# Ledger of designs, part 114: designed miniproteins, single chains, continued (4)

Each design is a single chain, and the fold is of that chain. pLDDT is the mean over its residues in the fold that is shown.

## One batch from the design tools (miniprotein)

Design m15961
Fold by ESMFold2-Fast:
Structure m15961 (fold): chain A 78 residues (1-78)
Amino acid sequence: MEELEKLREKARQTLIDYLKEKGFSDEEIAFFLEAFDRAVERMEKKRPLTPEDIERLLEQFLKAVDEYAKWKEEEKKK
């Protein structure tokens, strides 16, 4: 249980660092963190989390960040 909390915190920190490197705002970082936390809560309600669940969620969120970053790169042309 405590090790899962540490993995969750590490995943959140990885997501924060990745967003900061891409120049995202505090509001954008908060948006992705809230979405990540909601996804974790949904899994916890159905069954106990595994390390694999946290890793898979992080991978999915990093992909979502990449998609959003592509959209934002197009916006920078304005």
Scores: mean pLDDT 78

Design m15962
Fold by ESMFold2-Fast:
Structure m15962 (fold): chain A 83 residues (1-83)
Amino acid sequence: ASPEQKERARELFEKAKELLTKTSKDPKKTAEYVDQALEAALAGDLEEAARYLSQALKAADAPFDVQSQAAQLAGEGIGLALS
């Protein structure tokens, strides 16, 4: 990934983190999983990034619409980080 793609991935993950933590019963744990998913994506590990994102979604326990939006943002971020 180019530096520009990595920066955009970080922005998308930050937006996903904001959405998930705002509705989460455990914002700190949710944020940790999102941050770990971003680090895995930037390291080129799609499987680890997907696992951490799944854990973040479970920890957030957000309404379906919020989870869907956050997953889309983070998914775009993973794609950019791995390109």
Scores: mean pLDDT 85

Design m15963
Fold by ESMFold2-Fast:
Structure m15963 (fold): chain A 100 residues (1-100)
Amino acid sequence: VEELREEMRALVDQIADLVVEASKKSKNEEKIALMIILVHLTREAIDKGDFESAAQTAEALSKLAREMAKEEPEVKDIYEKIADTASRLAEVAREGAEKA
């Protein structure tokens, strides 16, 4: 379970870095702010061992990133990476919830 938590932390840190990169190119400040909030909530859930909540916020982040990829095609490559990484985080978090 601790190995899964370490993987979850690594994935959320990777997402945080990608969101910072997207924020430099995005014109949608409101949705970038929402992504930042979701990253924060996901990190807090991981730290608390609330892997069910971590999976839910990661899933929401993935869906938001896919929406943003359609709205801002010039930033789509970064948003697609956020979506894919967040989807993987949700899968790992669900596995953590089953084993915890």
Scores: mean pLDDT 86

Design m15964
Fold by ESMFold2-Fast:
Structure m15964 (fold): chain A 66 residues (1-66)
Amino acid sequence: SVEEALEVLSKYVSPEELERIREALEAGDGETLDRLLTRILIRNNAPPEVIAAAEVLGREARRRQE
């Protein structure tokens, strides 16, 4: 779920970064969301749980644009 994905990401990002992710998600701003998630993945050497969380959030952003 989206909530579970955000909880996973909270282990890898500051509260401020997590709020930016939430704002991009609420706005349906997939471009900003992808940039933020890509930086997190690179910084943390793409942990499997972060990849899975990024996929969930990407799907939700696309759903909100439809």
Scores: mean pLDDT 82

Design m15965
Fold by ESMFold2-Fast:
Structure m15965 (fold): chain A 64 residues (1-64)
Amino acid sequence: MFKVGDVVRVIKNYEATKPTEISLLEGDILRIIKIVDENYVLAQNLRTGVEGVVPKSVLEKIDE
């Protein structure tokens, strides 16, 4: 599904629940840095420059 280097869009607001996570706003554009597990990726928010863990469930690929 997602891979390192993918550019993705946030489809709903997300509030960080753990120190390793970042909060996201719907419409944010992220670049995937690393696949953490089946449910999470490490990504950089391209608007803010901040990196952190985010759930895959709030992301969609832009190339579809």
Scores: mean pLDDT 82

Design m15966
Fold by ESMFold2-Fast:
Structure m15966 (fold): chain A 76 residues (1-76)
Amino acid sequence: MRVRIDVYGGGGASGLVPDVVKIIESRGGRIIGEPVGGLYSFSLEAEVPEDTDLEELRREIESIRPVFRVSVEEVD
């Protein structure tokens, strides 16, 4: 399934992109296109297996310091 991931981490949040990519890849997923970010947040799209627990994925990403909020949503 395709998912959109929004990460909020304060200043320098885009520096966390490699850590988020590693988490997605460890779940058998892959990034689609280029991450889009600003100073305080970034968004990316990924293809993940249909049986992926999106709440568990969200919690893993949220465990990265200094991430304070993450949303993961299935998209068309």
Scores: mean pLDDT 78

Design m15967
Fold by ESMFold2-Fast:
Structure m15967 (fold): chain A 80 residues (1-80)
Amino acid sequence: MEEKIKKFNEKLNELFKTLETGSVDEAKQKAIETLEAFKEVHPELKPIIDEYKKVIEQAKTNEELKKAFIEGLNKVLESL
């Protein structure tokens, strides 16, 4: 479990670095990887995470992607 949480945190850090310097497509890929890592920590949340993944794919800018990711992740975490 600790290894999965560590992997999630590492992916989350990569995502935020990419949002500052990378393209939207790169940031979307990192966001998807972060969500996949989160599903490994909380497999019971897979349906909610998969729906949220679709929202991320629709973002047009890094700002929209960051906002959508943070808001969605917070809602999922508050459900725990």
Scores: mean pLDDT 77

Design m15968
Fold by ESMFold2-Fast:
Structure m15968 (fold): chain A 66 residues (1-66)
Amino acid sequence: NESQVVPALVKLLQSPDLDIQVAAIGALSKIKSPQAENALQTLVETSPDDLVKAWAAFALKELQEE
């Protein structure tokens, strides 16, 4: 259910807790939706944290493969 799950996970990407951000990135990578892909792409482009960028980039690859 993208209408509830994806917006909630996108909100978690703004968490000050790195573990929560990484968990949200992983969950978004499994949903296979344009909204999830867009959120991860934006995070790769705009995040000030290089670790968050790396996780988001990996998640985008996973989302686009299978």
Scores: mean pLDDT 76

Design m15969
Fold by ESMFold2-Fast:
Structure m15969 (fold): chain A 91 residues (1-91)
Amino acid sequence: SKKRITITLSGFTATPELVEKIKEALLALPGVISAEVTISEDGKTLTVEIVIDGRVDPEDMAKLAIETIKEIAKELLGVEPEVVEVKIEEL
């Protein structure tokens, strides 16, 4: 089985460099099958979709993914993004 984790973040202006670095970092996490990162048209909202193996705890993965995203945003933009929403779905 598989699960999907969708994380929505705001509080910054997302850049193509930020999107690329986040996608690379998330794909490198153990148990991640796929990662998609999209920015809104105004660049102010980031949506991250991760598909994981069903043996991975989705709550632990969501926390790790959020920590990873926040560290990258802090390094590249000097800002701390706000987590707006986290959704976990069975596939």
Scores: mean pLDDT 84

Design m15970
Fold by ESMFold2-Fast:
Structure m15970 (fold): chain A 75 residues (1-75)
Amino acid sequence: SPSREERIAAMEAELRKLGVDPEALRRAVELSRAEDYDGLVDLLSETLGLPRSVVRRAVFGEDPEAQQKLVEAMK
């Protein structure tokens, strides 16, 4: 399984490719390292326009359907 730092780096790379602004990207990385998962869910919910419940399942659960909803919302 990927390490926490590898997962954070993967998240950063994906958000960067989706054109998320550098300040929001920096904040997401900071919140992830601080383990402020409520703050991370709030930020991603606002940035991607998704319900907090979907973001929470995609980020914290091994839920491929919730992860696919994140990908679709970013198109």
Scores: mean pLDDT 71

Design m15971
Fold by ESMFold2-Fast:
Structure m15971 (fold): chain A 77 residues (1-77)
Amino acid sequence: MALTPLQQAILDALARRPMTEEELAKKLGVSRSTVQRALDELLAQGLVRRRKIGDKIYYELTPAGSRVVEARLRAAA
């Protein structure tokens, strides 16, 4: 799968903890609309999922997403 650098950065951030779209935008220094587009693609690939807690939607890694992060870390030496 061809992951963009932004998609890889989102997966790395979510590997630490679940985050909202706003938290990801602040952490990565990009707009919320940019993060939303990348999250939509990651959702379509089954690498992340939505979890609603209270009034907020958090994004978290699926098992497939966790495997992608681990494989990339091994490939990066």
Scores: mean pLDDT 82

Design m15972
Fold by ESMFold2-Fast:
Structure m15972 (fold): chain A 57 residues (1-57)
Amino acid sequence: KKELEEEIKRLEDEIKHTQAVLEASRAAGDTVSAMVAEHELKILQERLEKLKKELEK
């Protein structure tokens, strides 16, 4: 229960950080870094969704 809530919070913080990196990369015209950040965001968002589903059951 508590461990799951902590993991969700960590993922939310990591997603926020990665979104900032993505935005900065796009602003700088760094397409490669932007693509990497987009891929990482996809993975993190999928994991977060699974954990939230587990928490709400």
Scores: mean pLDDT 82

Design m15973
Fold by ESMFold2-Fast:
Structure m15973 (fold): chain A 57 residues (1-57)
Amino acid sequence: SEEKKLLKELSDKAVQEGLSLKEVAEKLGISQSTLSNILSGKKKPTKEEIERIKKWL
């Protein structure tokens, strides 16, 4: 799905830039726990959270 592709791009950029999960969450303006749950598939990202990810990419 488009969401899975977006999350893969997010993870790849974080690794490439040497950023921790906490630092990525801070750049996106969401909590670390929220980002962790999205990446693990426990939470479906909202439209606003998707827009925040797209703006950072």
Scores: mean pLDDT 85

Design m15974
Fold by ESMFold2-Fast:
Structure m15974 (fold): chain A 92 residues (1-92)
Amino acid sequence: SLDDRLEELLGRLLPELTPAQRREIVTSPEAARKLAERLRKEGEYEMAQLLEQHAILNEKLASTSDPREQRVLELQREALIDSLEALVRRRG
C-alpha cells in the first residue's frame, strides 16, 4: 500500500525514527505536521514540505466522500511517494 511505502521511505530518510513513530506520522496529520515544523527549523525544507503535503492529503481523504475527489487525492499521494523516493535516491 502507499502507507506501507511511505513508512519504509521515512525509515530511510529519518533512520532515528522507531517503526511506531513512522506509523504514527503516516496515519496522523498532527504527527506529520509536528515533524514538518521540526524539520523546517533544522533547514530540511524539502522534507518538511513533503510531510506537510502528506498531512493535507490525509485530512482531505478523511473529510471527503466524493469518489472523484478521492481518485484525485490518491494520484496526489502517489506523486508524493515518487517525490520522497527521488529524495531518498539523491541522499543515497
Scores: mean pLDDT 88

Design m15975
Fold by ESMFold2-Fast:
Order: structure tokens, then sequence, then C-alpha cells
Structure m15975 (fold): chain A 105 residues (1-105)
């Protein structure tokens, strides 16, 4: 049960370590742990002051409600990059566009 990975994501975000946060999220997704992905997305939505990161977290929660783990994972990665490494805004947008593409295709 991905509680340890969720705490690793939260710590990595606090420490501005986007790479470590993304690796932990990818491991949660590989396990199919929808509840852990939901907890990460809710954490970003509640604790981020960036409106775009909040919106990406909301898109992840919508994808999880529909069982779309792949789209939710890309939305969460985008949100993490915005909050933990703002220099990678282009990569953050790229992740969100991939999530949208998964849901449309």
Amino acid sequence: MGKELVEEVKRAIEEKDAERAIKAVEEIARRGDEEALREVAEYIRENSKDPLAKRFAELALEALEEGDIEAATDFIKGAILLVADPSQVTEAIGHVLRGIGIRLG
C-alpha cells in the first residue's frame, strides 16, 4: 500500500526534488495504486499556491475517477514539475498534453 511512496513524493516536493518525486509517482502508477495517486493529487491541490498546478492536480483527480491511471500520472507529473522545478514549465505542459491525448485517444 503506497503510503511510503506518497510520503516520499510529499518530501521530494517540499525539498524541490522533482526527479525524485516523479520516480516515486511512476512507481505508484506501476503498482496501480489509484488511492496513492489520488492522495498525491489532493496534496498538490491543497498545498500548491500555483493555480496551474492546482488545475493539473484537479485533472488528475478527474482522470482517476474514470479509472485512467495513465492520464492521471501524466497530470500529476506536470503538477510536480510546476511546484518542485518551475524552470521545467515546458516539460510540465508536455506531461499535461500527453494526459489529455491519452483521454482523447
Scores: mean pLDDT 83

Design m15976
Fold by ESMFold2-Fast:
Structure m15976 (fold): chain A 60 residues (1-60)
Amino acid sequence: MVAELEKQLSSPSLEVRLEAARQLGRLGADASGALVRALSTEKDPEVKAALGEALETLFA
């Protein structure tokens, strides 16, 4: 699951990347590496916000 969602984070579709970020946040600690990598490469502020929120849920 994580690998598939991580591939979706590279999608040209903003909507696909947003959904992948949210789903990764729900997978817990196993997804943290994928979220951190995506956050370092993502340029869109909306997707960056979604990735940040997903990471916050892992530390809440």
Scores: mean pLDDT 77

Design m15977
Fold by ESMFold2-Fast:
Structure m15977 (fold): chain A 55 residues (1-55)
Amino acid sequence: TPEQAELEAVRASIREGLAVLEEALKRFGGHPDIQAVVEQTRADLAAAEARLAAA
Protein backbone atom coordinates (compact mmCIF):
# COMPACT_ATOMS: atom_id res chain seq x y z
CA THR A 1 0.00 0.00 0.00
CA PRO A 2 1.11 3.65 -0.38
CA GLU A 3 1.11 4.03 3.42
CA GLN A 4 3.33 0.94 3.82
CA ALA A 5 5.81 2.24 1.19
CA GLU A 6 5.98 5.62 2.98
CA LEU A 7 6.60 3.94 6.37
CA GLU A 8 9.32 1.74 4.82
CA ALA A 9 11.05 4.87 3.44
CA VAL A 10 10.86 6.56 6.87
CA ARG A 11 12.25 3.42 8.55
CA ALA A 12 15.17 3.32 6.06
CA SER A 13 15.97 7.01 6.75
CA ILE A 14 15.92 6.47 10.53
CA ARG A 15 18.20 3.40 10.21
CA GLU A 16 20.69 5.43 8.13
CA GLY A 17 20.70 8.25 10.70
CA LEU A 18 21.12 5.77 13.57
CA ALA A 19 24.22 4.25 11.91
CA VAL A 20 25.82 7.73 11.65
CA LEU A 21 24.96 8.51 15.29
CA GLU A 22 26.34 5.16 16.54
CA GLU A 23 29.62 5.88 14.70
CA ALA A 24 29.75 9.35 16.33
CA LEU A 25 29.10 7.75 19.74
CA LYS A 26 32.11 5.43 19.24
CA ARG A 27 34.30 8.32 18.04
CA PHE A 28 33.43 10.53 21.06
CA GLY A 29 33.80 7.71 23.63
CA GLY A 30 30.17 7.34 24.67
CA HIS A 31 29.45 11.07 25.11
CA PRO A 32 26.17 11.46 27.14
CA ASP A 33 24.57 13.94 24.68
CA ILE A 34 25.23 11.62 21.73
CA GLN A 35 24.01 8.61 23.77
CA ALA A 36 20.71 10.45 24.45
CA VAL A 37 20.20 11.18 20.72
CA VAL A 38 20.98 7.52 19.86
CA GLU A 39 18.39 6.34 22.43
CA GLN A 40 15.74 8.73 21.03
CA THR A 41 16.52 7.61 17.46
CA ARG A 42 16.18 3.93 18.47
CA ALA A 43 12.77 4.77 20.00
CA ASP A 44 11.73 6.52 16.76
CA LEU A 45 12.82 3.44 14.75
CA ALA A 46 10.81 1.12 17.04
CA ALA A 47 7.72 3.34 16.60
CA ALA A 48 8.14 3.32 12.79
CA GLU A 49 8.52 -0.50 12.78
CA ALA A 50 5.41 -0.89 14.97
CA ARG A 51 3.39 1.30 12.57
CA LEU A 52 4.66 -0.71 9.57
CA ALA A 53 3.69 -3.99 11.30
CA ALA A 54 0.14 -2.62 11.88
CA ALA A 55 -0.27 -1.34 8.28
Scores: mean pLDDT 81

Design m15978
Fold by ESMFold2-Fast:
Structure m15978 (fold): chain A 107 residues (1-107)
Amino acid sequence: MIREALERLREAGVVERIEEISDDKYVATFRRADGRLGTLTIEKISDDEYKVTAKDAVPFLAAYARLRGLTPEEAARLGSQPEVTFTLTKEEVLALLDAVLEAARED
């Protein structure tokens, strides 16, 4: 499921590379317009929880801000962090990856 969602992002050109570190850990690499690379690490920590670490993964942070209804100031603060870590359910991870894909199709 998570790998399939990441592969859809790769097919859409949002994700440049997907690395499967283990069955429970994935690293997705995002290319920015400035040529800089961002990363999204998704790691299973329990039966229903995932640790998601975003480092300059702007499309993911934008999707998170939108789905959580963050204010522009809160979204800007989130995006200014060098690295942001979330604890999310599997459903939340999949919803965020789908939101990133939808945004990419509109750009």
Scores: mean pLDDT 78

Design m15979
Fold by ESMFold2-Fast:
Structure m15979 (fold): chain A 74 residues (1-74)
Amino acid sequence: MLATVQRNAARLGMTVDSRSALDRIGMSQSVANRALNAVLAGAPRQYVVDILQRQVSRNFARIIVDVWYQRKAA
């Protein structure tokens, strides 16, 4: 659910786009939530990239993951 994605993103100090924005980039709330939960659980960066690569390009997935891990470390 979008609310779950927003809660998990808030725990990382991030803003999450609306459902419509996620739909536009071809990312489902389920995949986004799974990736955010993995970051919060301390999973390796590559594992999170592999989750996101199911719906976005490898390069875009790496950029997202780098931002998320930078925010988690802060």
Scores: mean pLDDT 63

Design m15980
Fold by ESMFold2-Fast:
Structure m15980 (fold): chain A 98 residues (1-98)
Amino acid sequence: SYREKIRELLKKAGWSEGKIGLYLQIVDLLAELHGEEEIEREIKRVKTADDLISLLARYLGTSPSYLRNATIEQLIGLILRLIGEILDRELEEKKAAE
């Protein structure tokens, strides 16, 4: 499981269980936006926590430094942004079908 790989890498990097849970939620939301197969493929190529952070920062349009130093509040903000992007896509698809 790529989710288990993420947990192990972030645990070794000293991340708290709370932050790891939020990071996994960001990955799940990115899989919804970009496709599960694409995200799984990219995660399989990751070797270190720094590689993982750089990968997600690219998808999120943030710097790796921002994501590495993100507070719980900032991670929640990123989750809310991604939920908004999913909803906006669904609304645009529904409008295009009208």
Scores: mean pLDDT 84

Design m15981
Fold by ESMFold2-Fast:
Structure m15981 (fold): chain A 100 residues (1-100)
Amino acid sequence: MSEEILNAINANPAQPKVELEEFRERLEKELDEMIEYLEKHKDEIDLEELQAAIARLRANLKTTDNPALVLVTQAVIEITEAILAGDLEKAEEIRKKLLE
């Protein structure tokens, strides 16, 4: 799940072959699956590997000129950090703000 989300973020966003609503529905589903995965597997998550993945996402932000990819990447980082801190309400607020 986390690797699939990271791959989606690193994928070329220049292909909206789908309508904006379909993109939002897919993003909503991916975020919901990520939040559910992180919450259910909190005790099983390798924190060092997850922190390394977050560091790679932050590095990608420095080389990305696409504002949509920047927003999605930043939201994924903040949602992940909120869930790890036990703040599910903050994670849901970030998700909702991203989907507006």
Scores: mean pLDDT 67

Design m15982
Fold by ESMFold2-Fast:
Structure m15982 (fold): chain A 64 residues (1-64)
Amino acid sequence: SPEQLAQMRSAKDEVVADLKDRGAPQELVDETGKRLEDAIRNSKSLDEYKRNVRKIVSETQDKL
């Protein structure tokens, strides 16, 4: 739904903003943003997207 897509994009923007605030390298910000965009396109539900976001965020934080 349009509301779910907006929520997914908002969550992506918050993760990207948090990484920038933490001084993450631009390459890591770009990689994480792309992974989140791929998750928005490939997730079949909001719950699946939330699980994918948690995994992506965890893996990205391990690279900081």
Scores: mean pLDDT 82

Design m15983
Fold by ESMFold2-Fast:
Structure m15983 (fold): chain A 57 residues (1-57)
Amino acid sequence: GAKLSPEEREELTKRALASLSKVPGVTEAQLQEVREAGAKAETADEIERAAVRALLK
């Protein structure tokens, strides 16, 4: 996807974390990984990929 602004990156990361926190079996360590990936992400795809990795275990 297109490069995210800092505001878009923060918003998408927050939404991903909120969604993941409702999924049974997701740990705080996995949420931390998504949070860290979100802080470094330049595209929405990078945030989505981090969220998918958390869901895989």
Scores: mean pLDDT 77

Design m15984
Fold by ESMFold2-Fast:
Structure m15984 (fold): chain A 90 residues (1-90)
Amino acid sequence: SAAPMSAEQTAAARDVVVDAVVARLRAQGLTDVADLFRAAAAGRADVSEDDFTDEQRAAIVAALRELEPVMKAFRSQGLSAAELRARIAA
């Protein structure tokens, strides 16, 4: 993209996306998957994609796919973390 985001904006956006994926997984009753995803997103070396089943990976991918249009709008329009969170909640 023509305009790089600040490290602070990138970190805030990552936290919003992680929270949204975790919330969606928990809403499906996938609490263990949500906890593993949060640990992986936090950069824990002891958690990898191989720790997930095919069904668990599919659930994570589905949650991320639903968030992609909002993430593209965030990057292209320069939305704040609060605006990103509001769009995900809508």
Scores: mean pLDDT 72

Design m15985
Fold by ESMFold2-Fast:
Structure m15985 (fold): chain A 92 residues (1-92)
Amino acid sequence: SLLEKIKEIVENSENFSDLETNLKTFAKRNGYEVIASTFASDVAKFLDKVKPGDIVVYGTNVSEALRKEIEARGATLIESKIPDAFIVLRKK
């Protein structure tokens, strides 16, 4: 599945730069776009941009409260081992 391919990219990316580059490449090839690519500290600034059907790759430094609000907005969450990661993918 497309979600499983994203999970594989997330699991195989060792740092934020690799994660961002690999997800941008995936997005371009699969009819998606990267709406936001930022750090956990800036997530609140991008929360209003999250829409139903978005896929959000997040690190553990994104608070549980913010994660619950993202899910409530209809987005799918994928956890990254990179603690500060926050990347939003949207279908074109």
Scores: mean pLDDT 85

Design m15986
Fold by ESMFold2-Fast:
Structure m15986 (fold): chain A 100 residues (1-100)
Amino acid sequence: APSPLALEFDILVALVAMYLAIAKLSGELSPEMGENMLKLMEEAIALARALGASEADVKALEDARDAFRAAIAAGDLDAALAAGDRFIETGNRILAELAA
C-alpha cells in the first residue's frame, strides 16, 4: 500500500490536473485559480522532497511552478497551461517511481 505522504502527493497532483483541465475547457485561468494552483504546487514540491524524490525531479517541479507563476503574472494562458502540463508529467513520473 502507498504511504500516507505518497497518497497526499497523488491527491495534490490530481487537484492541479483538475484545475488545469477546467482552464483548458473554459479557456480562462482566473487569478484565484492560479493562486490555488500555486499553493497546491508548493505543497506537492514539499511532499516530493519528504518522499525522497530525486533532486532532478524536484528541480523539474520547481522549474514548472516558476514558469507557471511567470506565465500567470504575464497573462499568458498558453504558457501557463504548458507549465502546468510539465508539472503534472513530472508529478506522475515521481508517483510511478514510488510505486515501483
Scores: mean pLDDT 89

Design m15987
Fold by ESMFold2-Fast:
Structure m15987 (fold): chain A 97 residues (1-97)
Amino acid sequence: MKDREAAEALAEYYSALLGDKEDQEKVRRIAENALNGTLSEEDVAEARALTEKIRKWFEENPELLEKLAKLAEELSKSKDLVEVAREMAKFIKEERK
């Protein structure tokens, strides 16, 4: 698959994990900058901050982390990375409803 499709699928997955519109916009900007080869030190710092927010959310929701890990393992047996990321994003969005 094309690098852009993989980046978009991963951005959708991380965006779903964050749940906040401002953080989702930051993920999209960072993904586009990475694809364009224009990733800045500021983008890297924001990516680390967003990753820390995701880590804290999983600490608060350990049962969801376990479900996601099992889903990823099951999907990875028959699906590529893009499809796995999209299915996991869908699952997270359904859990956050």
Scores: mean pLDDT 78

Design m15988
Fold by ESMFold2-Fast:
Structure m15988 (fold): chain A 80 residues (1-80)
Amino acid sequence: SLKEEFENFLKGVEKTAEALIEYAKKHNISLEEFEKMLDAAYRIALEQLKRFFPEYYEEGKNKLDEIRKKALEKAKQLQA
């Protein structure tokens, strides 16, 4: 179903955010550079959401914003 595909899309975005955090930790990437990488991934995900899941745009955007905020917060904590 379209709803199941949408939920799988969000899970994929969460996994991408987790992979970016692990990559940044492994390669000693600065918080500033990590934020740029995260923002690039966010823009791609937002465009995919708008194109492939327009009926879920508002819900999806709210979820993407939540994923971005959690990833950035986790990255900040790991650098302390």
Scores: mean pLDDT 88

Design m15989
Fold by ESMFold2-Fast:
Structure m15989 (fold): chain A 80 residues (1-80)
Amino acid sequence: SLSPLEQLRERIGDVITALLRGELSVEEAKARLLELVEEYEKITGDREAAAEFRARIEAARTAEEVLAVAMEMINYIEAV
């Protein structure tokens, strides 16, 4: 079984895949990533990282910007 944090990483990856396949709009991908940031904060207690990712997701206007934030979230989870 995957840990809660490994499950979160896979769910972020699913958003990336769906966005790349055109199965999610930019706004739908942003909404899902905001839910995943909330779960990240609940799992880790890392309010600072959660606030930073939330701000960047909300500011994103293009698929490329959403993908960049999602990939940084995965890298951050894997680094800590």
Scores: mean pLDDT 88

Design m15990
Fold by ESMFold2-Fast:
Structure m15990 (fold): chain A 69 residues (1-69)
Amino acid sequence: MDEELLKEAEELLRELGERAGEPEAAKSTIDALRQGNGVAAAMGARELGELAGEPELAKRAVELSLQLT
């Protein structure tokens, strides 16, 4: 796994969780990403982006999640 891309994805997911008011959902999405489940991580990123109203951040997090698997 690319450590720099993983760090970027984790930071984006954490920010989305903060903006959505769902830090536990963000943590679960990051855990899925760390386990190599990029599809689950991408789904979580999309959901967090909808809740946060941050479609561009969600799009980047989805792209990174799919790339990291």
Scores: mean pLDDT 82

Design m15991
Fold by ESMFold2-Fast:
Structure m15991 (fold): chain A 69 residues (1-69)
Amino acid sequence: MTPQQKAGIEVAQKIADEIPEGSSVSPKEAAELAGISQSELRKLLEFKKMPKTITDTQARMIYAVLKNK
């Protein structure tokens, strides 16, 4: 696991924990929750293109994918 993957896991976990169950956040709000820029968020969560919204389910799925690499 690379340092970048470890950072991505931490960011995905923080976002997933802060999104209320059944809710979603904007990329700006997710980046603010993680204390990073939207560009950094996109790279750490491995988005080729930033989605319009990030759901709790998407954040948890990204966390699981990054953790299992």
Scores: mean pLDDT 79

Design m15992
Fold by ESMFold2-Fast:
Structure m15992 (fold): chain A 97 residues (1-97)
Amino acid sequence: MLGMAIAVEGDLGMAPEEVRERLREAAERALEEAKRAKEEGDKRRALAVMLNALGLKLVAPKLAEEGRLSEEEAEEIVKKAEEAIRIAEEAIREAEE
């Protein structure tokens, strides 16, 4: 999934609908995995979630600027990514003990 986030910074050659769906799914997955990492005390999983969510925060606004996402879609992806990062930070903090 990180490879996809890196690739979307340029021209992916994918249909816009496919890009939107994959980014939405990635944001939803990041949030779900963050909650699971916190519940399980899995620091390594939490770190992976933070990296994926950071990628989404960088990519989604750029794709909206290019007209490949709506502003609303990009904002929703960024909000979910920020929430996932917050939960993952809590998971890492809890797992240190």
Scores: mean pLDDT 77

Design m15993
Fold by ESMFold2-Fast:
Structure m15993 (fold): chain A 77 residues (1-77)
Amino acid sequence: AAQEAAEHLRRAAEIARKNGLTKQADLFDEAARHAEAGDLPTAAKKVVEAMKSGKLPDEAREHVIRALEALAEARPA
């Protein structure tokens, strides 16, 4: 779950960077690092900050949705 979230966030970062969205790409890379470290709340905050920073391509948005679902599933009971 956490690894799946990190993978999707890295894909979103790659797509954002390709589209010149450097701030959003950096935030997704930071979110992926936090997800891999098990800091799921910080990862989620970075994702929200990236989404608030501006419009994302649909392909990047799909990866963000998949990452948020994986982060929710990874949350301890």
Scores: mean pLDDT 80

Design m15994
Fold by ESMFold2-Fast:
Structure m15994 (fold): chain A 72 residues (1-72)
Amino acid sequence: MVTLSAAQKYGIASMLEPAPAKLTKEKIRNVVPSLTTDAEIDDAIAQVDTDGDGYLDEAEAAALKAEYAASQ
């Protein structure tokens, strides 16, 4: 699995505001340009979309931002 940094997860949550927001491969790639393959992008989506509905909800976005805040 690709490993997302706390900063990359924060970037995804911030770009997809306001929640709930549709998780698309293009949005993830724009936030994390180091992800170059569909498999890496799908893995990144799976890491942030914990309920598997294809959307980043307010709770998921808050969790990603909290992880980044804890790392600073």
Scores: mean pLDDT 73

Design m15995
Fold by ESMFold2-Fast:
Structure m15995 (fold): chain A 80 residues (1-80)
Amino acid sequence: SLREEAIATLKELFRLLFETGKVTPESKELAEKLVELVKKLPKFERDELVGIVGIVAGVLSIAGDEEAAAFTRELADKLQ
């Protein structure tokens, strides 16, 4: 389903961000794909994913991965 594809894309994006702490071309492509998928979801599901992305940005910041954290905060704003 569209929701399952969005969740799978989000998981892969977060895996890369946590592993590297950096914004790579692959992470940018996954983020763009995630934005396009999430735009097609019902508001409740979009709001849930925005919340999760915001939490992940906070975790990356606590870990000291500020480049990945800033990118993830910007992604949360784009998903709203």
Scores: mean pLDDT 87

